# Designed miniproteins, single chains, continued (4), part 107

Each design is a single chain, and the fold is of that chain. pLDDT is the mean over its residues in the fold that is shown.

## One batch from the design tools (miniprotein)

Design m15694
Fold by ESMFold2-Fast:
Structure m15694 (fold): chain A 100 residues (1-100)
Amino acid sequence: MEDLYTKFFIALQEKKWEEALEYAEKALKETDFSNLDEVENLLLALVYGVLKAHEAKEEEAKEKFMELLKEVIKKAEPHLDNPRLAALVAYAKKLLEKLS
């Protein structure tokens, strides 16, 4: 996962939105949703992707990152008994509401 996240953040910094989306989609596909650390890393990466696309006024990339974030939130729902994950999901939901 670490190599994928490094590539994702570099692509975001370079404004290579399509590459960043490909790395995010691959990270989502490879994530073990029973592993809290993996889910938290994916949530934080996607939140960052949404914020960066919003800041850059890249509407298409922003919408696609928001869709991926919504999918991660749905897959995380069975694990919300963990307070840290619940807090991150609550933050992500608030972000989606504000940027809709």
Scores: mean pLDDT 85

Design m15695
Fold by ESMFold2-Fast:
Structure m15695 (fold): chain A 120 residues (1-120)
Amino acid sequence: SKEQEAIELLNAMLEQFKETLKRDVEENVSIEELRENVERSLELIREALKKFIEKYKLSEEDKKKIEEILREMERRINEILEEFEKSGDESREALEETAERLEKVVEEGFEKIKKVIKES
């Protein structure tokens, strides 16, 4: 079903995002590499959701709601990354806290997307 496929897709994308962040923390990546990995993940999320919207012929209203949620997620993520960059804190602890904040933004955004799809 549409709802089941959405739940499976979003859960798989969230798990992949969490694994990317976990690896980045374990490898103690630079802020530049963290930003690149996060931006790549967001592009893949956008592409996957675009294909889902096209497959299930979601309304223009529901498409716009999902696009608005994605824009808000991207804004919050960019704010978190900019705060990390401006802090000058190169500690692993700062990287871990940043990764946790990024994960929460994506989790919250995906819950909002699930609600849009369930109501469509």
Scores: mean pLDDT 89

Design m15696
Fold by ESMFold2-Fast:
Structure m15696 (fold): chain A 68 residues (1-68)
Amino acid sequence: MLEEVRREATRLATTALKELWDKVPEEKRAEALEAIAEASRVLADESASNEEIREAARRLVERLKELA
């Protein structure tokens, strides 16, 4: 179900943000915000596939870990 996939992806992204945001240096927060914006765009895209939604969430989590 597309709705369930979006909820899971949003939960993963939100959890990562709560855990990692405070660990991201101020110097890298602009890059973190760009990653968040890109993921949010895909998650809000009604034409996005389940796989694209999952990948967007995974990429955001990975990027936040790299920046932390």
Scores: mean pLDDT 79

Design m15697
Fold by ESMFold2-Fast:
Structure m15697 (fold): chain A 80 residues (1-80)
Amino acid sequence: MGTGLVISGLSEKQAQELADKYRAQGYSAQVIKGKETVLVITGLSREEAEKLAAKYRKKGLKAYVGSIRDVVKKAAELAG
């Protein structure tokens, strides 16, 4: 079972830099541009996703953890 993470409130540059970073680590990462710029990361364990969400929330960003299906749906809702 896969867990995913959605991060919103990023600039386009921040989202691309983070996507490149997580892809280099072997995760799937996609930037979606719309009403909000969102980054979707999948292939995480639940513990990894929660730790990353906490890290980005401390930086003032919005982060959502869930199943791969839930995070893809959330990203589509946030992007429009």
Scores: mean pLDDT 83

Design m15698
Fold by ESMFold2-Fast:
Structure m15698 (fold): chain A 90 residues (1-90)
Amino acid sequence: SELEKLFEEFAKKAQERLKEIYGNFDKLSEEDRKKVLELREEANEIMSELDEKIVNSEPLSKAELEKKLKEVEALIDEMEEIVEKAIKEK
């Protein structure tokens, strides 16, 4: 499926980015860690909903998938900005 492939390719890239974020987690303040975890939870909720729809062959358009993946990308971008700021302040 084209949708399954797009989701899997995005998920793989997202996991690589999250691994880098978590690799710097010990450099974050308690407040920054909480924010990153909240953003991660939001991203995971979207990804889990998309995965469930794809696995169960539920109605999902390419446009809806791309819109939701863009939302997840924005959340990961925000997590990376928190990490970058914390690293630069040392």
Scores: mean pLDDT 84

Design m15699
Fold by ESMFold2-Fast:
Structure m15699 (fold): chain A 70 residues (1-70)
Amino acid sequence: SEEEAERLLESLRRVVDSFIEFIDKLTPEQKERNLKALEEWAEQFKAKYPEHREEIDELLERVRKAVEES
């Protein structure tokens, strides 16, 4: 459903923003575990809603860049 997709996308944006904001307080192991969990969830989201793939990938890239730079 489109309503479900929009809610999930908003939730993903909030999770990404929180992760980036909190990143300096996480250990390297916590960063990797959280990134892996987020990437795994995002793959399922993209499979169910392929029209949102670009937005999801952009959010994941923000997190990956933040992890690499921290």
Scores: mean pLDDT 83

Design m15700
Fold by ESMFold2-Fast:
Structure m15700 (fold): chain A 70 residues (1-70)
Amino acid sequence: SEKEKLAEEILDVVRETYQKYLSPEEAEKRIKEVEEFLKKMIELGYSVEYLQGLLDGVRLHQEYLEKKAA
C-alpha cells in the first residue's frame, strides 16, 4: 500500500539519521519508537498526505543536521 511504502521511506531516513548521530543503543530505541508510531498512525487511518508531510519533515531535518555537521 502507499501508506506502508511511505512509512518504510520515513523509517529509512530516520534509521540513517539516528545511526549517524546517536549511540547504537539510543538509535535502536528511537528507531523502534518511530516504527511503532508509524504503524499506529496507519492503523488510526491517517492520510497519505499526512505521511508524505512526515517524510518531507524528516528529510528536511536530515539535511539540517548534515549542514550543521559540515
Scores: mean pLDDT 85

Design m15701
Fold by ESMFold2-Fast:
Structure m15701 (fold): chain A 78 residues (1-78)
Amino acid sequence: SELREKLRAVLRNLAAARAGGRVPDEEIDRLVDRILREYQSASAEDQAQLDALLDELAGKSPEELRAALAARVAAELA
């Protein structure tokens, strides 16, 4: 629940920036659900790595958070 709300807020802010502020909540919810499913099915090592990353990101500025997430998305898409 708490993780879902945090992910939703972060993704909404990133998507709004890229789409000029016109992104449906349904699309954001779809992305959040996908990330949560991946987290739940991930190995204990991957979950620990993500938990550590989220703890680190909690201390970052919005600009730093955006840059970090954009870099990870770019790496996944190659």
Scores: mean pLDDT 67

Design m15702
Fold by ESMFold2-Fast:
Structure m15702 (fold): chain A 82 residues (1-82)
Amino acid sequence: MTTKQIIAAGGYALYLEKVKKISLEEAIEEASKKFGVSKEDVRRARYILEVELTDEQIKEMGKLAEKGDTDGALELFKKGLK
């Protein structure tokens, strides 16, 4: 399991919850299955991204994660920190 997969999974869960308006537990389940990341790692990454990303960045992260673009998701996260 790589950092980029964990970030993409967390970002996808955050996107599903905040933009698609599904429940937190359902969002974590979907992201875990999509990226092969544990639910615990998805929950931790989601929390970090919720603090670090704006609403606009969450939407962009969701689009990248939905396409399976884990490299793009990691780059967006790094850009959000700077």
Scores: mean pLDDT 82

Design m15703
Fold by ESMFold2-Fast:
Structure m15703 (fold): chain A 56 residues (1-56)
Amino acid sequence: MEVPEELLERALALVRAALPDLELTEELKQRIRETLVEHDLDVAAASTEFILELKA
């Protein structure tokens, strides 16, 4: 999967802001990359979806 690191960093910042107690492991970073690809690299949409999935 081709995800620019800048987009990953922005997604991580949004997840971190919404879920400050969440430990961002390598596994979670890969899941965020997958979600970014599913949303055509839309950082806001991918981060929102990922946060909602973690709350479910």
Scores: mean pLDDT 78

Design m15704
Fold by ESMFold2-Fast:
Structure m15704 (fold): chain A 85 residues (1-85)
Amino acid sequence: IEEEIDRLIDEFVQAVEAGDFDKAVELLNKLTEIVSEHPELGPYILNRLNVALAKADISPETIEKLKNSDVVKAYLKLLFESLLE
């Protein structure tokens, strides 16, 4: 399951870097599903996601588009699911 999580996070970062926000939302929703089934993995997923995003080479144009995208809402769902259990 950790290998699946790491793969989903890598695919999420690639989707964000490519500006494919629909795919990024889909991947965040898959991570949220994993947290719903395995609440103990919430902190692990958040830590790995934060590390991956910190080293990602995301353009300023993509960051501006991200702020107004459904990606933010999907991330908040993942955050709440991870922290409330």
Scores: mean pLDDT 77

Design m15705
Fold by ESMFold2-Fast:
Structure m15705 (fold): chain A 84 residues (1-84)
Amino acid sequence: HMAFGAILDEEDRKKIAEIKSKQELIDYINKLVGRKIELSDEEIDFIVKAVKDPNAPKRLYLIFVVSEGGKEILLVIPDVDEWF
């Protein structure tokens, strides 16, 4: 199905960590993934927490999967060292 995403570099992570407005964060993420998406309050909070985590790896991957059969959006943020 349709999938898209972005890689967050250290500079992107710093910018996101400084953003306090939900609207500004949504706009920034939309620019990074190259298309407009709707983010829930929970998804925004999850992204901000992942970005601000000092134990998070330098590289953070955002993956969005959209189903054509319905309005289903799955956000996946992989962590490099989740299991070790």
Scores: mean pLDDT 65

Design m15706
Fold by ESMFold2-Fast:
Structure m15706 (fold): chain A 64 residues (1-64)
Amino acid sequence: SLSAAFEATLAALASVAASLSEASRQAIEDLLKRNPVPSPEELAAAARAAGASEEAVRQLTDAL
């Protein structure tokens, strides 16, 4: 369901929050405002564009 997917995305973001820069977190939050159920690829792309490390991106997508 949309609610379950949204909650899973928030939980994944929270689990890797310490590994993400403020810019990466903001980029993901902005994506969620436009699309509350983004694909793992869209989340990874937003984080990378904001300067997230590849390890942080992997942890984020693995938590989904």
Scores: mean pLDDT 74

Design m15707
Fold by ESMFold2-Fast:
Structure m15707 (fold): chain A 70 residues (1-70)
Amino acid sequence: SEEEETLKKAIELLKEFIKEVDAQIAGYRAQLAATTDPEEQAFLQMQIDYLETVRKNAKKKLEELEKKLK
């Protein structure tokens, strides 16, 4: 159905989004490991914490959408 097709596309886009968020977190963690500036460390940690929350919410949404497809 059109609804199932739309749902499948949403699931794939959300999976791609989660992969992009994971890559951003990894990038910020690498920067955090390389810096000695306390202000930069605080900023990077804030970005990581924000993206971890985004990732958690996106994964919950993915699980909900996958359950609807079954």
Scores: mean pLDDT 89

Design m15708
Fold by ESMFold2-Fast:
Structure m15708 (fold): chain A 58 residues (1-58)
Amino acid sequence: SEEREKENLERGEQATNLTRQANELYAKGAELEKIDEKKSKELREEANRLYAQASELI
């Protein structure tokens, strides 16, 4: 069905955007690991939440 195909493409786009955001947060968390341990943990936890949301869309 064309409608289902379009919905799948839109979910794929959302998953890609969430994954990109998660990668950015994870990288920033890694940079802060030795400077601000608490902030590093919070950013990595947020990144993991976004990765989980992305996986649910596929």
Scores: mean pLDDT 84

Design m15709
Fold by ESMFold2-Fast:
Structure m15709 (fold): chain A 66 residues (1-66)
Amino acid sequence: GPREAGRAAGEALLAGGASEEAATRGGSKQNIYLSQGDREGAIAAARAGGASEEAAERATDYLWKG
């Protein structure tokens, strides 16, 4: 569900090199972009938080799939 997706996304961002604070901020921004149907914006927000491209895509996919 949405709670589990958010947790998985946060863990993926942390594993990809983001700080705990950046993972939290990135996840929140990803959710905003995804609510607008903007997958690329969600990935860019995660990458801005310090996550690798692969981790940003993985986190975005967790949130997108629910």
Scores: mean pLDDT 71

Design m15710
Fold by ESMFold2-Fast:
Structure m15710 (fold): chain A 100 residues (1-100)
Amino acid sequence: MKEAEDLYNKGVELFKQGKYEEAIKYFERAAKVALEIDPKSPLAARAFLHLGEAYDELGEYEKAIESYRKALDLFDPDSIEEAVEAIHAAVNITVLKNKL
């Protein structure tokens, strides 16, 4: 998991710098590595959430919606901490559908 965490953290740093295209590459790699270790990875869920946000910033709304849906599928419904992130993803899906 450390490799996936390092990739995710690098993606977050790039996202904060407004380097969305570079951040996407790191979030995609983080999600892939995390899912190879744990098919229900919370780290993969967070990576897909950030992928959705990065695609939204670039105006790639269909890819953003797909990424948010992947995040929702991975969030644990019994986790209160993950419920806030799941609500964020669901709200963003609704907003982006209205732009298409």
Scores: mean pLDDT 81

Design m15711
Fold by ESMFold2-Fast:
Structure m15711 (fold): chain A 83 residues (1-83)
Amino acid sequence: ELSRRERAIIEALERLGLARREDLDRHSLAFLDQVLRELSKNPDAKIDLEALAEVLRLPPESRARLTKEALLQLRDEVERLLA
C-alpha cells in the first residue's frame, strides 16, 4: 500500500504531466521524495536532471519536460496536497 506522501507525489506528477502512475515504482518515488525535500529546504539547490530522469526510468519523450521549474512546481503541488 502507498503512503500518503507517495500518493501525493504520484498525483502531482500526473497533474503536471511528468509521469503516469503505472510507470512509477517505490524506489523511484523515494528518490524523487529526497529531491523534493531538498528543494523545500533550498530552492536554489543544484539538481542533476539527467540522473533523476534515469532513476525515475522516464520514457525519452518525458525527459524534456523534467526541468528545474517543473520540479519546483511539483514540490509546491505535493506540499499543497499534504496540507
Scores: mean pLDDT 78

Design m15712
Fold by ESMFold2-Fast:
Structure m15712 (fold): chain A 85 residues (1-85)
Amino acid sequence: EPIPALEPSEEQLAEAERLAERAEEARRAGDAEEAARLTREAALAAGASERVAEALGLLTRAGVALEAGDEEKARELLEEARRLL
């Protein structure tokens, strides 16, 4: 089987790290949509499938909702992410 670490280049991995850092900044700012978008882009740059990238974006949105105290929204987003995985 192909080794996943061989698929993304060093440059792609560096870009994924940068996008992940920006996603964390957006998350700290409470911008759930921007954090989710950057997390999805970081996952894709690291070689994840579209399905996995979308699930990670939903998990990021769920985390922001929990920090805002919206447990119901967080649960809905977590269930949606689980359906994608």
Scores: mean pLDDT 78

Design m15713
Fold by ESMFold2-Fast:
Structure m15713 (fold): chain A 61 residues (1-61)
Amino acid sequence: MEQVRKEAEEAAKYLGLKVEDVKDPAIGEEGRPPTEAQREALAAAIKAMEEAAKKNEEKEK
């Protein structure tokens, strides 16, 4: 909610960034139940990001 957003804004400033760059800094805001359509999209996104993370780890070293 708003209080969480404020905290996220401070975190962004800590890094010298803007909340706009973070977009959804409080992704775990709690208070917004996902729709069934979003649940399917979310699952697909999670799988995609997991594969991306694996490739990133290769170069991360």
Scores: mean pLDDT 55

Design m15714
Fold by ESMFold2-Fast:
Structure m15714 (fold): chain A 109 residues (1-109)
Amino acid sequence: DIYKEIIEIAEEIARLTDNPVLELIVAMAKVTGDYETAAEIIYKLLKPLIELAKGYRESTDPEEKAALREQIRAEIRRLNPFSQRELTDEELDRVIELLLKMEELYKKK
Protein backbone atom coordinates (compact mmCIF):
# COMPACT_ATOMS: atom_id res chain seq x y z
CA ASP A 1 0.00 0.00 0.00
CA ILE A 2 1.71 3.15 -1.33
CA TYR A 3 -0.22 5.38 1.12
CA LYS A 4 1.02 3.41 4.14
CA GLU A 5 4.62 3.77 2.86
CA ILE A 6 4.08 7.55 2.52
CA ILE A 7 2.79 7.67 6.13
CA GLU A 8 5.86 5.70 7.36
CA ILE A 9 8.14 8.23 5.59
CA ALA A 10 6.13 11.13 7.09
CA GLU A 11 6.50 9.59 10.58
CA GLU A 12 10.31 9.55 10.20
CA ILE A 13 10.32 13.15 8.87
CA ALA A 14 8.10 14.23 11.83
CA ARG A 15 10.54 12.61 14.29
CA LEU A 16 13.65 14.18 12.66
CA THR A 17 12.06 17.66 12.42
CA ASP A 18 10.03 17.65 15.70
CA ASN A 19 6.93 18.52 13.64
CA PRO A 20 3.78 18.09 15.81
CA VAL A 21 1.38 18.68 12.88
CA LEU A 22 2.91 15.78 10.93
CA GLU A 23 2.86 13.62 14.10
CA LEU A 24 -0.87 14.38 14.54
CA ILE A 25 -1.75 13.55 10.90
CA VAL A 26 0.24 10.27 11.11
CA ALA A 27 -1.59 9.37 14.36
CA MET A 28 -4.97 10.17 12.74
CA ALA A 29 -4.13 7.92 9.76
CA LYS A 30 -3.37 5.02 12.15
CA VAL A 31 -6.52 5.60 14.28
CA THR A 32 -8.94 6.06 11.35
CA GLY A 33 -7.26 3.70 8.83
CA ASP A 34 -7.62 6.52 6.24
CA TYR A 35 -4.04 6.47 4.96
CA GLU A 36 -5.03 7.95 1.56
CA THR A 37 -6.50 11.18 3.00
CA ALA A 38 -3.60 11.52 5.46
CA ALA A 39 -1.00 10.99 2.68
CA GLU A 40 -2.68 13.65 0.48
CA ILE A 41 -2.70 16.20 3.35
CA ILE A 42 0.97 15.43 4.20
CA TYR A 43 2.06 15.68 0.54
CA LYS A 44 0.40 19.13 0.20
CA LEU A 45 1.91 20.31 3.51
CA LEU A 46 5.43 19.15 2.52
CA LYS A 47 5.24 20.23 -1.16
CA PRO A 48 7.45 23.36 -0.61
CA LEU A 49 10.12 21.19 1.07
CA ILE A 50 9.82 18.57 -1.71
CA GLU A 51 10.42 21.25 -4.37
CA LEU A 52 13.52 22.52 -2.51
CA ALA A 53 14.82 18.93 -2.15
CA LYS A 54 14.33 18.36 -5.92
CA GLY A 55 16.26 21.58 -6.67
CA TYR A 56 19.03 20.44 -4.34
CA ARG A 57 19.29 17.04 -6.09
CA GLU A 58 19.33 18.62 -9.60
CA SER A 59 21.91 21.36 -8.80
CA THR A 60 25.59 20.80 -9.66
CA ASP A 61 26.77 24.16 -8.20
CA PRO A 62 28.20 23.80 -4.64
CA GLU A 63 27.14 27.37 -3.71
CA GLU A 64 23.57 26.79 -4.96
CA LYS A 65 23.43 23.45 -3.08
CA ALA A 66 24.57 25.19 0.13
CA ALA A 67 21.92 27.92 -0.35
CA LEU A 68 19.20 25.28 -0.95
CA ARG A 69 20.24 23.39 2.23
CA GLU A 70 19.79 26.63 4.23
CA GLN A 71 16.39 27.24 2.55
CA ILE A 72 15.32 23.69 3.56
CA ARG A 73 16.44 24.38 7.17
CA ALA A 74 14.50 27.68 7.16
CA GLU A 75 11.33 25.98 5.81
CA ILE A 76 11.59 23.24 8.50
CA ARG A 77 11.86 26.00 11.18
CA ARG A 78 8.87 27.84 9.62
CA LEU A 79 6.73 24.67 9.98
CA ASN A 80 7.60 24.44 13.71
CA PRO A 81 8.91 27.73 15.18
CA PHE A 82 8.49 26.33 18.75
CA SER A 83 11.28 23.76 18.28
CA GLN A 84 14.77 24.84 19.41
CA ARG A 85 16.26 21.70 17.82
CA GLU A 86 18.65 22.28 14.90
CA LEU A 87 19.16 19.34 12.52
CA THR A 88 22.65 17.91 12.05
CA ASP A 89 23.94 17.70 8.45
CA GLU A 90 23.31 13.92 8.56
CA GLU A 91 19.71 14.45 9.75
CA LEU A 92 19.16 17.09 7.02
CA ASP A 93 20.53 14.68 4.36
CA ARG A 94 18.10 12.01 5.66
CA VAL A 95 15.14 14.45 5.50
CA ILE A 96 16.07 15.36 1.89
CA GLU A 97 16.22 11.66 0.90
CA LEU A 98 12.86 10.98 2.62
CA LEU A 99 11.20 13.96 0.84
CA LEU A 100 12.43 12.68 -2.54
CA LYS A 101 11.23 9.12 -1.73
CA MET A 102 7.79 10.51 -0.80
CA GLU A 103 7.60 12.35 -4.17
CA GLU A 104 8.40 9.13 -6.09
CA LEU A 105 5.80 7.10 -4.13
CA TYR A 106 3.12 9.79 -4.57
CA LYS A 107 3.74 9.83 -8.36
CA LYS A 108 3.12 6.03 -8.51
CA LYS A 109 -0.47 6.29 -7.24
Scores: mean pLDDT 86

Design m15715
Fold by ESMFold2-Fast:
Structure m15715 (fold): chain A 68 residues (1-68)
Amino acid sequence: AALPAASAEERAAFARGLREILGMDDTQIAEYLAGLEELDLPLPDREQLERIRRAKETGKAAAREIAE
């Protein structure tokens, strides 16, 4: 049998997480989801998205302090 794609409910929840946590718009979310589906990659959970957001925020702050 074909491997199941992420459910519509999972994708909706993930899209909401991308919008709320990472501030992505609908176009960015659609491109991200299409990329994951093309590569057959699993959807990150909400905790992973929050970690990514925090890491990016911390990394930007640290980089700015070092560079500027």
Scores: mean pLDDT 64

Design m15716
Fold by ESMFold2-Fast:
Structure m15716 (fold): chain A 103 residues (1-103)
Amino acid sequence: APLVPQTGTPEELQAMLAAYDAITEEARRKGSLTEQEIFDIIRSRLDPRVAAMLATMMTNILAKYGKQLPDGSYELSAEDLVRALSAQQAVLQEQLAELEKKA
């Protein structure tokens, strides 16, 4: 099931969608992403508050679907990342459309 972050603005939703696109593109390019690589993308694209919320969600996805590395961090394949984030992107796109319609 997709995890929906708590957000209040269209700009926050757009930024999260852009972060998801960046994560899926980098995952497809490399074949997999580590926890650190995912968090670096999030931090580079989002305000600290929104980044913290999305990082919490990604930590849950990584713990559930990811492979644990020897250092205790997680790695997730491009296939699993794209699958998990595609469902989340669809929900956020729907929420963004509703907010923009009501603005």
Scores: mean pLDDT 76

Design m15717
Fold by ESMFold2-Fast:
Structure m15717 (fold): chain A 57 residues (1-57)
Amino acid sequence: MVETAQRIIRLILEGKLDEAVALLKAHPELREPVINYLKINYPELKERIDEVEAALG
């Protein structure tokens, strides 16, 4: 599970948002911890994080 969360974070950092969204849909339990981690550690990526959240619903 930690490895999957790290992979999703890396995909978002690389701008591979479609792949990140697909993994978050497959692992809904990781949505909140991944989004919270990014908001705290990468506030400069707010626009990218908001796009991922919008795509999840």
Scores: mean pLDDT 83

Design m15718
Fold by ESMFold2-Fast:
Structure m15718 (fold): chain A 82 residues (1-82)
Amino acid sequence: KELEEKIKELAAKAGMTVKIEITPDSVTVTITYELDGKTVTSTLHERISDMGSVENALEQLLKSVKRMIKALKESEARRAAE
């Protein structure tokens, strides 16, 4: 639950909408954001069997969300610098 909060908080601060779905087999994070005036939806998925636990899956997804936010901020900065 703490990792879910961190993911939601991080996405919200970046202006993104996030949905987290936990099943017995997997953890899925769906992120919706705007890029070039278009709505983009990205789905990040981790299998619990591959990660060993829900916590490990959420930790990996948190890292993936951080990388996505960083990439989007870098893209915005490059456009502003032209």
Scores: mean pLDDT 76

Design m15719
Fold by ESMFold2-Fast:
Structure m15719 (fold): chain A 94 residues (1-94)
Amino acid sequence: SAEELLEEIRRRAEQLKAELAELLAQLRATPAERKAEFKAQALAGLARGRAGLEQLKAHYLPKLPPELQPEAEKIVEEALAAIAAAEAQIRALP
């Protein structure tokens, strides 16, 4: 159903945000000597997360009724913004 599809979109976006929060916490706890390697892995993970959200937007959002699309779009765009903010934070680390 449309309600189930919207909940699936929300669930996937929330999962990505939770994984992002954990990634940032792990990066902050990473020793300086390992930070460069961890940054590279983290940025690769963010790129995969972004691709996943873009697939969700391309393939699932259009299947929702027009009245539910704005809510789903907002959920996905907020998750994409969180990824962009995390990417900026990771790139700014020495």
Scores: mean pLDDT 82

Design m15720
Fold by ESMFold2-Fast:
Structure m15720 (fold): chain A 63 residues (1-63)
Amino acid sequence: GEKQEAVQQYLQALEEDPSNLKAIIELEKLEPLSPADAKRLDELLASEKYPELLAFLKEKYLS
């Protein structure tokens, strides 16, 4: 429903704008993500295009 649509829209926004930290914050609020959506987010985070996203997630979950 609405949650799945929102997740897809924010993932699309991240693919188009790698500096879109708002999309990451909104995706976090929509957890848990489906396996497909989580994989897509992980691929985006592994990209050198998203250094702010990597710093955000490392600070929150890995440090």
Scores: mean pLDDT 68

Design m15721
Fold by ESMFold2-Fast:
Structure m15721 (fold): chain A 109 residues (1-109)
Amino acid sequence: MMEEIARLLAEAFKYTLLYEITKDKEYLEKAEELLEEAAERIKEAGLTREEVAEIWRRAAEILGKELGNEEAVRLFLEAIDLALANSPQAPAYYEKAVELLKEAIKKKL
């Protein structure tokens, strides 16, 4: 269950980044469909905030492995941990991770 949801979130995040790079609405539509499926599975499973965070950590690992950028994974994992701690630094780490992932995707296009 958690691995399946993590894969949906990783794919959704990848399509969101592809949309930001290409502006192709097809990627946005695919991202939204995958996010809706992941959200429904999370709701049906009755997951806690901490369990949802673990799924996002796994999604980051899956995406980072696919794109070959370990630094982006590290920053994304730190952003998740900071967000769970309600740290004001969380957005900055997330933004750095997103930029590195976007650059990795551009190199694969």
Scores: mean pLDDT 81

Design m15722
Fold by ESMFold2-Fast:
Structure m15722 (fold): chain A 59 residues (1-59)
Amino acid sequence: ALSREERRELLLEGARLSVEIMKIEVEIRVDPSLNTPETQAEIEALRAREEALEARLRA
């Protein structure tokens, strides 16, 4: 079971990751030349971090 404080910290970290992904996606929408394999790998790494946080929230 997670404490209230641990849950808050995980949710805030998840929110930060979501905002970071959204910023990258917005930049790609403005300039499609930024949609590189390197940028996609960065998004994938951020999504993997979100998945790990969600797994901890469900435990």
Scores: mean pLDDT 86

Design m15723
Fold by ESMFold2-Fast:
Structure m15723 (fold): chain A 76 residues (1-76)
Amino acid sequence: SEVSALVERLAEEFRPEDYRRYYDALLEKARAHPELVSQEDIDRAEAIFKAFLKAYEEKGFEAGIEAAKKKLEELA
């Protein structure tokens, strides 16, 4: 899914601000093409992003990535 692709990109090379840009792009795509991105996809992306930010603020980037991956698995 596009949410899984965003988490994988974040884990490889991207900072938290880059993930926010991808989340915003996903939201814009959902508004233009609801057949490609559902509200459930948006809700999952938001939950993953929030988990990332919380862990990132508390324990740094690697902890943020691990929290995002864990949240993605929980929502799959």
Scores: mean pLDDT 70

Design m15724
Fold by ESMFold2-Fast:
Structure m15724 (fold): chain A 101 residues (1-101)
Amino acid sequence: TLSKEFIKKLTLILLLLMSMESEIWVEARRSGDPQLEQTLNQFSQLIRDLSIQLSKAKSEEEVKNHIRTFIEQLKTLLPNLPDDLRELAEQILADIESLLS
């Protein structure tokens, strides 16, 4: 079973991911950039896949491993983001990695 402290960390991780998705969505709507819209769709698909994996995880270590895999997949999308969003995403991913350590 997951500890209460780990559930708090997981909640913070999910809030950080939702914040990042929201910022990408806002910029995609503002710019009308088709590449950014495609990147948002790929990001949303990765979040969906993560949610499915987390729902099946039986231990804290499995949750951490699924999130680490998700971070590596997200890093492949970072070059497709405008510089300001890329810096924000890199910082959010670093914060999530720190929460997993």
Scores: mean pLDDT 83

Design m15725
Fold by ESMFold2-Fast:
Structure m15725 (fold): chain A 88 residues (1-88)
Amino acid sequence: MSFEQALEQLENLEKSIELLEKLLEEAKNSENEELQKELAQIVIDAASIIRKELEKIAKEVPQLRKKAEELIERAEKLIKEAEEILRK
């Protein structure tokens, strides 16, 4: 992977995490239990894919490792909080 390709991918993954953070907030504020669980599952699935892509960037592009690791922590937090919704 080129640095330019990895940087563009990293920026797109960060935007995706921001959208998932908003979606998880909507799930937490929903009074509809079925919708809450559906949104939580979407967050888990999407954040899991994003985490794998970020892990690849962190491994292959050392210059972006710190930023990728920061975004991995955000993705893992999203997965954890969404899994807590599903366990209710």
Scores: mean pLDDT 88

Design m15726
Fold by ESMFold2-Fast:
Structure m15726 (fold): chain A 105 residues (1-105)
Amino acid sequence: SSMIEELKKALEELEKAAKEAIEELKKLAEVSKSEEEKEALKKEIERIKKLTEEAKKKAEEAIENPEIAEEALNYAKGMKAYFEGLKELAKKGKEALEKKKKEEE
C-alpha cells in the first residue's frame, strides 16, 4: 500500500488515541484529591496536544519529502502506543481511587 495512505491512517488512529487519553486523564483529575496531582494531569493533557500537533506537522513535511515518510509513520505509531498506555494507566488510577473512596466513605 502507499506509505502516504498508511501515514494518514496512522494519524487518524493517533488523534483518536490522543482524544481518549485526554478524556481519561480529565476523569482522573476530577476524582484526584491533590491539587498538585490535578495540575500535573493538566500539564500531561497539554503535552498530549502538543505531541499530536508535532506528529501532524512531521506528517505534512513527509508529504513534501517522501524520504522521511517512514520516520513520520513510526513517530505517529509510537505516539499512538504511548497515548493508549496513558489512557489505560489513567483508567486504572481512577478505578483504584473510586474503589478506595467507596471503602472509606
Scores: mean pLDDT 85

Design m15727
Fold by ESMFold2-Fast:
Structure m15727 (fold): chain A 58 residues (1-58)
Amino acid sequence: GLTKDQLQARIEALEEAIKSYERILEQRGGQDEELQVQLASAEEELAQLKQELQEAEE
């Protein structure tokens, strides 16, 4: 399992990736299905990691 520090680092990395994906999609007029799938996957992983971090905080 990930440590609390590793969870926070992964969350920050995913949040930056999501921002980058959203910016690229906007620049491309939203017409990139592969990038949309990657964005959705990143958002799902982010939600799961945030839940794990909250559980680690009790």
Scores: mean pLDDT 79

Design m15728
Fold by ESMFold2-Fast:
Structure m15728 (fold): chain A 110 residues (1-110)
Amino acid sequence: MESIERLEEYLEKLQDLLDNFDKLSLEEALEKATEIYEGIIALLKELSSQDIPEEIKELLKEQIKRLEEITEKIKEYAEQNKREEMKALLENTILQLEKLIDYLKHKLES
C-alpha cells in the first residue's frame, strides 16, 4: 500500500532527525519536526479518506488528534528551550509511529 510506504519514509525522516538532533539548533529541529509531523498528519488524513474499514478510520482520527497535540507541545518545548523534552517527544513519536505502521501492515496489506 503506497500510503504505508510513504508513512515508512516519514518514519525514516524522524529517525534521521533524532540521529542528528544534537547537531541542530532548536529552531532547525523545530522546523524539521513540524514539517515531518504535518506531513504525517496529511498522509493519515488521506489514508482515512480511502476505502478502508471504519474501525481503522476511527483509529487514524485519534492518531491525527494526538499528532496535532504533539506538534503544539514540541513548539512549546522549543519556546521554553527544553531540548531534552523535545528529544524525548521525538523518541516517543518514533515508537508510536512504528507500532501504527506494523498495525496498518497487518490489517491492510495481504
Scores: mean pLDDT 85

